# Designs tried in a protein design run: designed miniproteins, single chains. Part 74

Each design is a single chain, and the fold is of that chain. pLDDT is the mean over its residues in the fold that is shown.

## One batch from the design tools (miniprotein)

Design m2720
Fold by ESMFold2-Fast:
Structure m2720 (fold): chain A 95 residues (1-95)
Amino acid sequence: MIKVTLTAPATVPAGSTVTVTAKWEGDESKKYLVKITYTSPSGGTILLAEKEGNEVTATLTNLQAGKTYTFTSEVIDENGNVVAKDSKTVTVVAA
């Protein structure tokens, strides 16, 4: 069984950079794609990173004060199946 953990801060100041890291565990003999997206406050989904590896990091800058951003990591096998998923919500506070 593959497990993915997305690490993100719970809060960040407006205008800062947020860094999110997805790390998966399980069958390390196989290669998986890790896809990191975020959902904007307006509901659009944006791709930040799509890479092979057990640890993938993505950054987002210019976050708006008073907004909430949801980041999602998906681990995708060689057949295109999502085998693990984790999401974290980041709240942007006024600077």
Scores: mean pLDDT 82

Design m2722
Fold by ESMFold2-Fast:
Parts: sequence; structure tokens; C-alpha cells
Structure m2722 (fold): chain A 64 residues (1-64)
Amino acid sequence: DVELYKRLISHDSGLEMELVDELLELARQGASVEELAKRILERKPELSEEQALGVARGIVKVVE
């Protein structure tokens, strides 16, 4: 269930639900893991590059 995955990603990563929704839409439109990670770091600069890439990979996996 997409709603459950959004809540889990938001809780684990500290991302706002609106950002998770934006990332899921970008992934559905064909955005790469690197593009999603860049978007995450723009909104959450306190995260490491590795953390942002991990979240981005999770988003892509949910969409696929």
C-alpha cells in the first residue's frame, strides 16, 4: 500500500509527507536515483549523500 510506504519512508528518513509524495511522482515520471537524491538534499541539507541515496533507492523500489 503506497500510503503505508509513504509513512514508513517519512518516519525513517525524517522527510515531510509532501516531499515523499513529490519524490514518488518524480520516480513515476522516470527520475533517476541521483535526481531524487539531489531533490532530497536540496530540502534536507542536514542529511548525508549516502542517506539521501538510500531514501531515493527506496522511493524507486516502491514505484517499480
Scores: mean pLDDT 77

Design m2723
Fold by ESMFold2-Fast:
Structure m2723 (fold): chain A 71 residues (1-71)
Amino acid sequence: MISPDELALALGQIYLGITKSEAKHMSKEEALKMIEETEEFVRRLADRLGASPEVREQLLKDVEELKKKIE
């Protein structure tokens, strides 16, 4: 069975992928706002699934990396 960590990573990466794809068709301002909303979503997702701090931090680092590519 999939662990909470594996599930959080899988779902988090799916949402990050959607955000990254959508951001390519948006203005920089709209893309940054969407990334901020995605960060909050990923944070809540990890917490609700009971993911480890390491997985939570990994997902947040992925969000920050995406934000830097748009900035």
Scores: mean pLDDT 81

Design m2724
Fold by ESMFold2-Fast:
Structure m2724 (fold): chain A 65 residues (1-65)
Amino acid sequence: ATPEQIARAVANAVADKYGLTPEQRAELERFALEKAAELVAQGITDPHTLARELYKALKEKAAEL
């Protein structure tokens, strides 16, 4: 899976879990894609580690929405 695929999958799972609106889901997906690019630039290339770090960040972001 690409970082973009992982980011979208994690974002949609978090959005479903927390009952986000379509607009909040779109914002979370945008944030997830930006965060995934940032993590990859920092050298996080392992899909498992990337998914875990994205889940933590997206859970925190969802709480702010």
Scores: mean pLDDT 86

Design m2725
Fold by ESMFold2-Fast:
Structure m2725 (fold): chain A 103 residues (1-103)
Amino acid sequence: MSGEQLARTAAALYGVAAAARAAGADLYGTTVEDIERLALGLAREAAKQGVKEAEAEVDTYLQLSDGRVVHVRARVRVRIEDGEPVFTIESLELTELPAGAAP
């Protein structure tokens, strides 16, 4: 992946982790902490390739560890400040789907 793709993927993953955290659950098959660590690692690799900032828009459905399905819309920015990634959740909208309304 290019540095730009790494940075955008990092921002998107951080948005997914933030949504799961806001819902009070992990994702199906992975933890919020593991996703946040992956996002940090990808952002650091993007920084090594000279990327300073990227933004991602997330519009997706997440299956949570407790069986809930949520629709997530998020805008997330990652900036590299003094060699370290800083994530900012610019917007986060979380809508829980009714029981049995799987996407």
Scores: mean pLDDT 84

Design m2726
Fold by ESMFold2-Fast:
Structure m2726 (fold): chain A 62 residues (1-62)
Amino acid sequence: MESTLKVIESIAEKFEKEGKTELAEEIRQHVAEALAALKAGDEASARLHMYKASVLIAEGLS
């Protein structure tokens, strides 16, 4: 999970540099919510937010 979070942050930074600022912000928001869920012990919510971040990444790559 933690290594995946670092990869996603790198992708969000790339999108931000490409002018996809809103998309990068939405990805970061879902990552933040996933991390908060993990700290609370809610693995299901963490997985859901990571899935949503992945969908946004796929949209950014299209």
Scores: mean pLDDT 81

Design m2727
Fold by ESMFold2-Fast:
Structure m2727 (fold): chain A 61 residues (1-61)
Amino acid sequence: KTVDPTVLEGEIYEALGRMYLALGDKEKAIEYFEKAAKLYEEAGDEELAERARKLAEEVAA
């Protein structure tokens, strides 16, 4: 099935954010969640963009 490549890129960055969070690198986790949110926003997926922004916000405290 055809998936939006911009959404897939966002999912990759979100996964990288989660990986860095698991490694204890909060700064990198926030960076990648913010990049994921931007890609989701570019794809027009406001729900995924908001989710990624919320993940960055939760890591930031």
Scores: mean pLDDT 82

Design m2728
Fold by ESMFold2-Fast:
Structure m2728 (fold): chain A 67 residues (1-67)
Amino acid sequence: MSTRERILAAAYALDKELGPENTTTRMIADAAGVSVGTLYRHFPSRRELVIALTAWQLRQIGDEIDA
């Protein structure tokens, strides 16, 4: 599993638990086991993270339907 996928999985889990407004970049980085700098390397802005998370979430839902 890639570092990028780990970040997205952590963001999704925290969003489900706390809501997007209560989920910080630091919390996502900590949950993914990476530094905040590493997270910003993969997602330089919140906009890019949100776009990637939406695409990743659709993939996860697709995997559940296909199971």
Scores: mean pLDDT 75

Design m2729
Fold by ESMFold2-Fast:
Structure m2729 (fold): chain A 69 residues (1-69)
Amino acid sequence: SFEELLEELRRLMEEDGVPEEEIERIVKALKEGNLEEAERLVTRLYILGKISERAAQLAGEAMRLREKL
């Protein structure tokens, strides 16, 4: 489910050391369907090497699923 994907994404970002306020910002954008902001935030973290490839891939999956809802 979308909620299960968000919980796993939160866990992966916590493991990667992403600040909690940034995690909440991304999760909020995904829940609100603000895919442009979610993509911008995730892409920035990925380019800066602050999240794993696995977390970035899961965020992409969550964005794709949310777009279809």
Scores: mean pLDDT 84

Design m2730
Fold by ESMFold2-Fast:
Structure m2730 (fold): chain A 70 residues (1-70)
Amino acid sequence: SSQTTQQIAQQLQQYAQQRGIQVEPGAVQAIAQASQGDLQRALRLLDQAAKAGGGVVSTTVASVIGHSRS
């Protein structure tokens, strides 16, 4: 089933807390929107952004990762 952007954002926040990732609210929104209802995609985008930011995910980094196919 497709999840809403809000539901994905909540799951991303929980995932970040469990992994010790510091994530900005704007970054959560950017990744959740880029995932288009796909939680697995959202989690992978968050993980990629966290690796790029050394465990800190800014809105700018999240937007770039969400727009990129890499």
Scores: mean pLDDT 77

Design m2731
Fold by ESMFold2-Fast:
Structure m2731 (fold): chain A 64 residues (1-64)
Amino acid sequence: ASEEEKKELIEKAKRLLEGAKKYGMSEEVINLAEEALKLAEEGRIEEAKKLLDQAQRMGVRELT
């Protein structure tokens, strides 16, 4: 993946992590967002995308 894709994933993961902590989302959502951030920083873009998507889906479920 491109350096721009990596940067965008890192920013999205950071925003989700900050939001999850601020709104008191579950530890599962927080952990998934932290793992996605680590994977994105390591350049493991495909794995980071999957975990970020999972964290977002779980966060939406908790807010509904």
Scores: mean pLDDT 79

Design m2732
Fold by ESMFold2-Fast:
Structure m2732 (fold): chain A 56 residues (1-56)
Amino acid sequence: SHHHMHHHIHENLLKAIEEAEKNGDLTVALVALKEAERIGDKETAERAREVIKKLS
């Protein structure tokens, strides 16, 4: 795909959210939410919000 960079950002954000949930790292989850919202990735932003709710 000619959009490999966008795919890598999406994958990296999902990994960051998984790591945040696993480690209980609210800061990483908040950073991932902000980045997902910045790039317009609604699905990733929603996952980050769910993790934040669990950790808060």
Scores: mean pLDDT 79

Design m2733
Fold by ESMFold2-Fast:
Structure m2733 (fold): chain A 92 residues (1-92)
Amino acid sequence: VSEEEFEAEVLAALVLIQAAILKKYPNEYDPRIPRLLERGVELAEEAYKLNPEIAKPAIDGLLDAARQASKHPDPEIAETARRVAERLEELK
């Protein structure tokens, strides 16, 4: 296992944990949600650059969370989630 694979696995795990927690709060009006979604996609993109295969489950998990959040009644959360989903789809 290379250092790149190790870093990719750690980043992927962080993204998966974040996605799972965000999916528990589909209607929460928390101002941290947009920033967490943006951070999630940045970490997913870094994992993808290091190892696409290791990053794939994290990309899929965060994409599912972002698609759910894109239906949120708060415009800021929904708009940020749509942009995050678009960025994640470009990685496939």
Scores: mean pLDDT 85

Design m2734
Fold by ESMFold2-Fast:
Structure m2734 (fold): chain A 74 residues (1-74)
Amino acid sequence: SLEELRKKALEIARETVDAGLAAGLTPEQVVLLANRKVQEFLDEHADEVDKDTLLTIQGEVLREAARYVRERAA
């Protein structure tokens, strides 16, 4: 389902942020890494879900990842 896809993308983003910050990466570095990991995951579903829906999910997940990084780095 689209809800499960979004949930998995959010989990990947949060796990990437947590691991990156724990490893000593800067907030800027973990945002870039999370963006890359989320994009790679969503690209695996490009044949199953329409492009506009994937772009919407990607945008929402990346906004939440950026917010999560700011909260963790504050």
Scores: mean pLDDT 83

Design m2735
Fold by ESMFold2-Fast:
Structure m2735 (fold): chain A 70 residues (1-70)
Amino acid sequence: HMEELERQKQLNEALRAVDEEAKREGLTPDEVAALRAQIQANYEAGDLLTPEQARAMVRAVKNARDSPIP
């Protein structure tokens, strides 16, 4: 089942990308766990994120956290 094996590999790469980008951006362990869970949920729903999309999700979380409330 070649397509499934390739998708599993891409899932692992996306999860690794989250871990690496989250470390660079200074996300909390809870934020990292939530992002990993979301990526796995997308995979189980039949949608698969690229490593680039995973890194973008990390940056989106960081930006949302850093948005000042005036």
Scores: mean pLDDT 78

Design m2736
Fold by ESMFold2-Fast:
Structure m2736 (fold): chain A 70 residues (1-70)
Amino acid sequence: SADLEAGKRALNAKDYETAAAHFRRVLETSTDPAEREEALLGLVMVYEETTDEALKAEIAAVFEEHGVRL
């Protein structure tokens, strides 16, 4: 999807806030399990790479909502 592609581009650019926003939008709009899994993996990468504790907390809340273990 366009949001998955935009999220991956932002992640490659180290724009973690923009990447997380696009991956969250995939989880809100897509019913495709493969797209949702890619978005969750993208959020895991943002969580591991970012130094922004507020962004990590926001992503952790998304993980809790979707049953992802940290």
Scores: mean pLDDT 84

Design m2737
Fold by ESMFold2-Fast:
Structure m2737 (fold): chain A 91 residues (1-91)
Amino acid sequence: SAAEILAAFFAKVVADVLKKRGITEMSPRLQELVERADKLEEEIAKEAPKDWSFGERLARLMARELGFSDEEIEKLKNATELDAAVLRKLL
């Protein structure tokens, strides 16, 4: 689900911040979510176009999870438009 993808990537951001602050101890739940994010990054890396940023490819994966068709995704011009469409679907 979209919520599970968001939770995994949020956990990875939290883990990265903690690591930069010198905190290496993570809860088992945080570790599980980071591992899930790493697996999702592998799927995102398979997405095209290759010139798209990580955020743009993540937004495309999120749009598909929210039930947007491939045709709807192809009609979006940039990550901002894709992100706005994803947010409208969530609201």
Scores: mean pLDDT 68

Design m2738
Fold by ESMFold2-Fast:
Structure m2738 (fold): chain A 80 residues (1-80)
Amino acid sequence: SGEELLREYEALARETGDARLVDRLQELLANDPDPAVREAAARALGIIGHVVAAGTLLEALSDPDPRVRAAAREALERIR
């Protein structure tokens, strides 16, 4: 479920802070067909707070799913 994916991504974000995780999360946010996965990726990117994610998060503001758009907006507020 999306809630389980969110918990997994949040746990990885808190534990590692790894730049490779940022790259993977950006790929998931941009390309994954499941909006629950894209929402989880956006939230995890917000927790990490790395500025390199700002471009992908800005694109996600135009996502067809309103939950993904909301998550991207909140993530961008953390990175500013």
Scores: mean pLDDT 78

Design m2739
Fold by ESMFold2-Fast:
Structure m2739 (fold): chain A 80 residues (1-80)
Amino acid sequence: MEFPELTPEEQATWDRLDGEWLRKVNELREKYSDNPVELAKEIQKVSDETVKRLRDEGLDRVADFWQYASDQIVQDILAS
């Protein structure tokens, strides 16, 4: 589950999508601080969109890693 070696263009795409995901998740954590079920649902949606965008850009190996990491985050929220 290590990141593959990326070209500068692929790295830029990954950095952009990672940054967008982190920003959205932080906003959701503030908005749904008292509602972990809704927080988990909204994070799952954002993560699914990020995975789809990574696959659309041909970054399938990064998408596989991201899907796994996102599923763990959702599980951690629901277990709290």
Scores: mean pLDDT 77

Design m2740
Fold by ESMFold2-Fast:
Structure m2740 (fold): chain A 57 residues (1-57)
Amino acid sequence: KEEELAQKIREAIDEIGSGFVERARKLAEVNPEEARKIVEEYQKKLDEKTNKIIDEF
């Protein structure tokens, strides 16, 4: 139940942020601390953007 829902959500997120995720992962090899910051910022913006899109409708 939860696994199926989580997989669907992850697939959607991956499609939207594939390029961003790759960039963050590449940075993690050189500076993991900075990469973590970028990932956190991305998650925040993703959530805000999703809510804004819904609100626009």
Scores: mean pLDDT 65

Design m2741
Fold by ESMFold2-Fast:
Structure m2741 (fold): chain A 72 residues (1-72)
Amino acid sequence: AAEEEVRRAEAHIEKAKQALLAGDVDSARQHIREAERALEKAREAGADPQVLEELERRIESLRRAVDELEAL
């Protein structure tokens, strides 16, 4: 269901955030990829566009944070 994929995306976003706080860039990247997959499945399943947009923004912010840490 769309709601299940939304919850999955949220869970991976949170895990990516925790990985970044711990300095684990590889783990953060894996969770970002899983969040992106869950987001795509949620969109295919007809999730609320407003919810999808918010998740996409959060994932984009995490990708930028990973890129910034990798550049250091």
Scores: mean pLDDT 86

Design m2742
Fold by ESMFold2-Fast:
Structure m2742 (fold): chain A 70 residues (1-70)
Amino acid sequence: SMEEAEKLLEKAIEAAEKGDIETAVKYIGEAVTLLGGNGEEARASLESLGDPEEIKRAARVVLGHVRERQ
């Protein structure tokens, strides 16, 4: 679960680096769901930002928490 969430967040960061907001937000939502959060709400919130740099920051913060807890 944690390892799967980490991989999804790494993919989200890669997608955001390429400017692929839709893919990045999808992967963050899936990771949040695996971590026991509301992935659909996270996805909707991040889609409203529309900024790949902000989405990348969000993914990095969540990834940091996942790695710290492993």
Scores: mean pLDDT 82

Design m2743
Fold by ESMFold2-Fast:
Structure m2743 (fold): chain A 68 residues (1-68)
Amino acid sequence: GEELYQQGKYKEAAEAFKKEGEEAEKRGDYLTAAQYYSNAALAYEKAGDKEKAKELWQKALRMALKAG
């Protein structure tokens, strides 16, 4: 995720972060899932995909609420 983001490959970075968030969510690590979904949302914003960014921000919020 981070390496792709640093290379300016924002769409690929977003997809990698989203996958890491889904894997964290599946194992019940909601704090880590929230962090990865937030990173994916930011990467989608940089890629110009505002709708996917909004979806990932909403997922990040839901995961953060489950972690607290």
Scores: mean pLDDT 86

Design m2744
Fold by ESMFold2-Fast:
Structure m2744 (fold): chain A 72 residues (1-72)
Amino acid sequence: DEKKKKLAEEYLALGQKYLAKRDYTTAIKHFEKAIKYDPNYWEAWYLLSVAYRKLGDEEKAKEYLEKAKEIA
C-alpha cells in the first residue's frame, strides 16, 4: 500500500526533526507511528533504539536495535 509507505516516511521525517531538537519523547511517538504504518521499516526501529538510548533506557534501546537487525 503506497499510501501507508508514504505516511511511514512522513512520520520518520517528523521523528528525525524532534530527535535533532533533543525532544526524544516526541521523536519516539513519531517513530512508533512510522512502525504502525510500515512494521518492516528497519530505519524506524533503529531510530527508536537511538532515541531510547538518549533517554538512558538501555534495555529498550537494545530490544529495538535487535528488531532493526532482524528486518534489515
Scores: mean pLDDT 87

Design m2745
Fold by ESMFold2-Fast:
Structure m2745 (fold): chain A 73 residues (1-73)
Amino acid sequence: KNEAAAEGAEDAAAGAAAGGGPQEAVDLMVKSSRLAKEGGDPEEAAKLAREGGELTPSAGGQRAGEIAAKKAE
């Protein structure tokens, strides 16, 4: 469960970086992945994934952020 959420956030961060997305989106997705891996606050991990996705200009990146947020919840 935690691994799936972490992988989703890492994939979204890689996609944002490769697509020239803002560094803030990448940073939020990385932070979400770390929280998911640590088994910390799932609500906070979900919020960070959603915020990162919203800052990503591509539809694919936004969708990846939504999926990561849903897995973290």
Scores: mean pLDDT 66

Design m2746
Fold by ESMFold2-Fast:
Structure m2746 (fold): chain A 93 residues (1-93)
Amino acid sequence: SMEEIEKILEEIKEEAEKAKKAKTGEEALEHAEKAYELLQKLIELGASPEQIREAAELVKEAAKAALKKAETLEQLLKAIGLILRAIGVELDV
């Protein structure tokens, strides 16, 4: 529904802000991964191309925050993977 889509988009914005404010790479990555899961749910619910692009940009911002805070190779690779997946979503809409 439209209301569910709006709520999920707000949750993505909150997760992106939490990633930016996170003190560790692990915490930032958890929020970026949650933002990506919510983006996938928006796509499944048939959100508009404009809403999907906005959400993908927020996921990309969250993943970039996780990348900057990455303390392990695993965290770095996961953050890069999220950035690439978000770019892929933006290109498909």
Scores: mean pLDDT 90

Design m2747
Fold by ESMFold2-Fast:
Structure m2747 (fold): chain A 60 residues (1-60)
Amino acid sequence: MGIKAVAIEDYEAKTPEELTLKKGDEVEVLKVVDEYYVEVRNLKTGEVGLVPKRYLKEKE
């Protein structure tokens, strides 16, 4: 089971590999790519993409 997280602020995708998030969107972390980026699935839309880790908080 992947780790659940929530977007703590809006993020607009800057490349086709990135995912746009709205504050409060729940995501599942699929992979940690590097120190700055994770690959996630948006649980509302089902879309998969890269987002900066700083925009996410792990869900309790």
Scores: mean pLDDT 80

Design m2748
Fold by ESMFold2-Fast:
Structure m2748 (fold): chain A 77 residues (1-77)
Amino acid sequence: VEEKLKELKAKAEKLREEIGKAIREGKLSEEEARKLSEEFLEVGDKLGEALRNKDVEAAEKALKELEEILEKAKEAA
């Protein structure tokens, strides 16, 4: 469980960097960038809570939601 949580945390850090880069360098409007940033913060909070509670399933679900945010940012770019 601990090793799995460590892997999920590392993946989360990488996804955060990629999402931030996609929003910054993408062709998104200010409104679209703001909406994605709000979604990113909400999902980030859920992921942080899941990691603190050592809830692997909740953490994996939150990571999937982060991947969806990244895809939206890339599709608009």
Scores: mean pLDDT 76

Design m2749
Fold by ESMFold2-Fast:
Structure m2749 (fold): chain A 62 residues (1-62)
Amino acid sequence: SPLDQAGEYLRQGLIRFREGDYVGAAEYYRQAAEYARQAGDDLLADTLQRLADSFETVAKKL
């Protein structure tokens, strides 16, 4: 389901974040946000999108 896909991409993004790969984390969290929107969970989608934007901002400073 889209929600299950959102969970898997969120898991992958967390792994990348723990490894210091902020670009990878941002990409996975953006995909998780898209699947959350498809599932109708707009709050989760907005939260994941904001996290992706934050990780992208961090990556630009490295």
Scores: mean pLDDT 85

Design m2750
Fold by ESMFold2-Fast:
Structure m2750 (fold): chain A 90 residues (1-90)
Amino acid sequence: SEADELYAEGMRAYLQGKYEEAAELLEKAISLIPEEERPWELYYQLGVAYYKAGKYEEAIEYFEKALSLAETEEERVAAEVQIEKAKEAL
């Protein structure tokens, strides 16, 4: 799907250190997925991309969305740690 292609391009940009481009591509990918079908991992990856880009307020917003969708203790802790880290970077 177009969403899968944009996600792959976003992750490729991320691996190349192009964090702002990665965030834009991942955000487009997420927007093409119905809200009820958006897994924790998509918001978490978007948060990480914004954090790496130095966009801490945006990172916090997406990590909080990831936290709201977290189904396991490991996922909740991962999101909470990233939120605290991003808040300390502000």
Scores: mean pLDDT 87

Design m2751
Fold by ESMFold2-Fast:
Structure m2751 (fold): chain A 62 residues (1-62)
Amino acid sequence: MAVLRVSVKIVDEGKELTVTVYVDRNGNVLDVEVEGEGSEEAIKEAEEKAVELARKLLAEAA
């Protein structure tokens, strides 16, 4: 089955945060990688947005 990798980079006031999510074809999150510096809130928001984008891309490919 296909795995989709989505990376979201947030740049705020000189701080860079990159969150990468790996999602299977059914929209299940397999792994989350975090690089850089950010608040727990920013990390969670980036993860949620990356998962939402991944699920939208999978739905459009159906």
Scores: mean pLDDT 77

Design m2752
Fold by ESMFold2-Fast:
Structure m2752 (fold): chain A 92 residues (1-92)
Amino acid sequence: GSKLRELINRLIGLKLRKIGLELDLELLKKKLEELKEELKKLLSEKPEDDEEIKKIEEEIKRIEKKIKEIEEEIKEIEKEIEELEEEIKKLE
């Protein structure tokens, strides 16, 4: 029926959104590792460069916050997917 088709289309949309967020998460985690390595190098070579150190630390905090936000969004989408899959099973 039309309702089953609507639920399947919603499920596909959520799965595609989740894939996009997982790819964004992978890129952000890679950037975070690169920044942490840069900070480690800066602390060993120029520990007196307080402004540059602070800038990298602030960027690390910004990316860590963004990672947490995306992880939370993925969890909400996973919950919606589970709820839709259960609804679809009841219509089969």
Scores: mean pLDDT 88

Design m2753
Fold by ESMFold2-Fast:
Structure m2753 (fold): chain A 66 residues (1-66)
Amino acid sequence: MSEEELMEAVADLARAVLVATSKSMSLEEVREEARRMGELLVEKGMSRERAEELVRETLRAVEERR
């Protein structure tokens, strides 16, 4: 896997875990965890634009589980 593919795979796994656990979390806690995920991805070399997109996708997935 390329660094980019590995980063996307890690992001996908983190998103899946957050979505799965979101039922027991407040919306504020979910937003904070998604924000931390995005910042970690940027720190590891993902573009801010892509990281922000993944954060939005994660929050949308959580909203859909209402």
Scores: mean pLDDT 75

Design m2754
Fold by ESMFold2-Fast:
Structure m2754 (fold): chain A 70 residues (1-70)
Amino acid sequence: SEIERLRRETIRAATAAYRAGDLRGALQVYREGARRARELARTDPSISEEALALARELEEGARVLEQEIA
């Protein structure tokens, strides 16, 4: 599904940035993933609940990363 693809792409990109020591890049990847998930919720009512759940999951990941960035 589009949601599972977006989740996998976001997690892979964020993990790659994090492993490279690019915490700000990882944060930006989570934020962009959440934005895209919210756009999916807006444009496709049939997956809106699942897309919003993914958006909240990615937003929480971004929040945790923000707390790690001094």
Scores: mean pLDDT 87

Design m2755
Fold by ESMFold2-Fast:
Structure m2755 (fold): chain A 62 residues (1-62)
Amino acid sequence: SSAAERALAAAATLSPEEQAKVEEIARQSKSLEEFRRRVEAELSPAAAAAVRTIVEAREELS
């Protein structure tokens, strides 16, 4: 529950443009490792931190 709440809060901080970029990276990435590297390289530090929170929360729930 707490992990899901953190993921939702982090997702809410992303602009529509940042969300579109994350979706593009996700579609083009062949692995979670590649996705993480591209997020850190191509997004702002704040957007990358939000995506990191979402990924970590998903790992806690799986």
Scores: mean pLDDT 82

Design m2756
Fold by ESMFold2-Fast:
Structure m2756 (fold): chain A 59 residues (1-59)
Amino acid sequence: MPSQEEVSEAARRHPEGVTAALVAAGLSEEDARRATELAQAGRLPPGEVGRLTRGVAGS
């Protein structure tokens, strides 16, 4: 399961990939884009980190 730091780094290096993963985890494209921007800034809410963690574990 990725840490918040790993998610932030992934969002900076591969924003489209992180956005696609969030959409796969159940977010709308607009919410996923917003969450990716927050992740890049290190401000992703814990609830969205939980969605990313669940999506990765389910893969």
Scores: mean pLDDT 68

Design m2757
Fold by ESMFold2-Fast:
Order: structure tokens, then C-alpha cells, then sequence
Structure m2757 (fold): chain A 86 residues (1-86)
């Protein structure tokens, strides 16, 4: 549990943005499963900003789970914006 978090934190220091993004996605997933939704949001935002647009879908899922409909919509809008920016 905590050892996996530290492992992904180390991977997040990788010079490869794909490896960084995957590390952040895994950290977000771990925190989401633990009910720490604010931390999950932070890590999914980091993954999305590294060129992993699918992370915005996970943000939408977190906000939908919280009943935060407007934030979920915002996450999907960011997903669409990321597709347009490419």
C-alpha cells in the first residue's frame, strides 16, 4: 500500500512524460480506492497536464462519484480541449 505509493512517486520523477503520466494515474487510482478523492483529483490533473488526455475521463469519474456534477462536466470539457490542443 504505502510502498506502492512511494514506488509511483519515484516513477513520477522519470524524465519520460509517459512514465510520469502513468505513475500519476496509478497514484490517483490508489487514492481514489482509499476514498481520498482530493488527492486522486490532484494526481489525475498532473497526468492530464503531461499529455495524457484520458486522465480527464478519470477526473470526471471521481467528480461524478462525489456527486459534483459541474466539476465532472468541467473535467470532460478539459478532455475535449486537450483533444483540440493536439
Amino acid sequence: MEEEIKKYEELAKSPDPEIQAKAYLNLGRIYYERGEYEKAVKYFEKAASLGHPEAYRLLGEVYYKLGETEKAIDAYQRYLAAQRAA
Scores: mean pLDDT 79

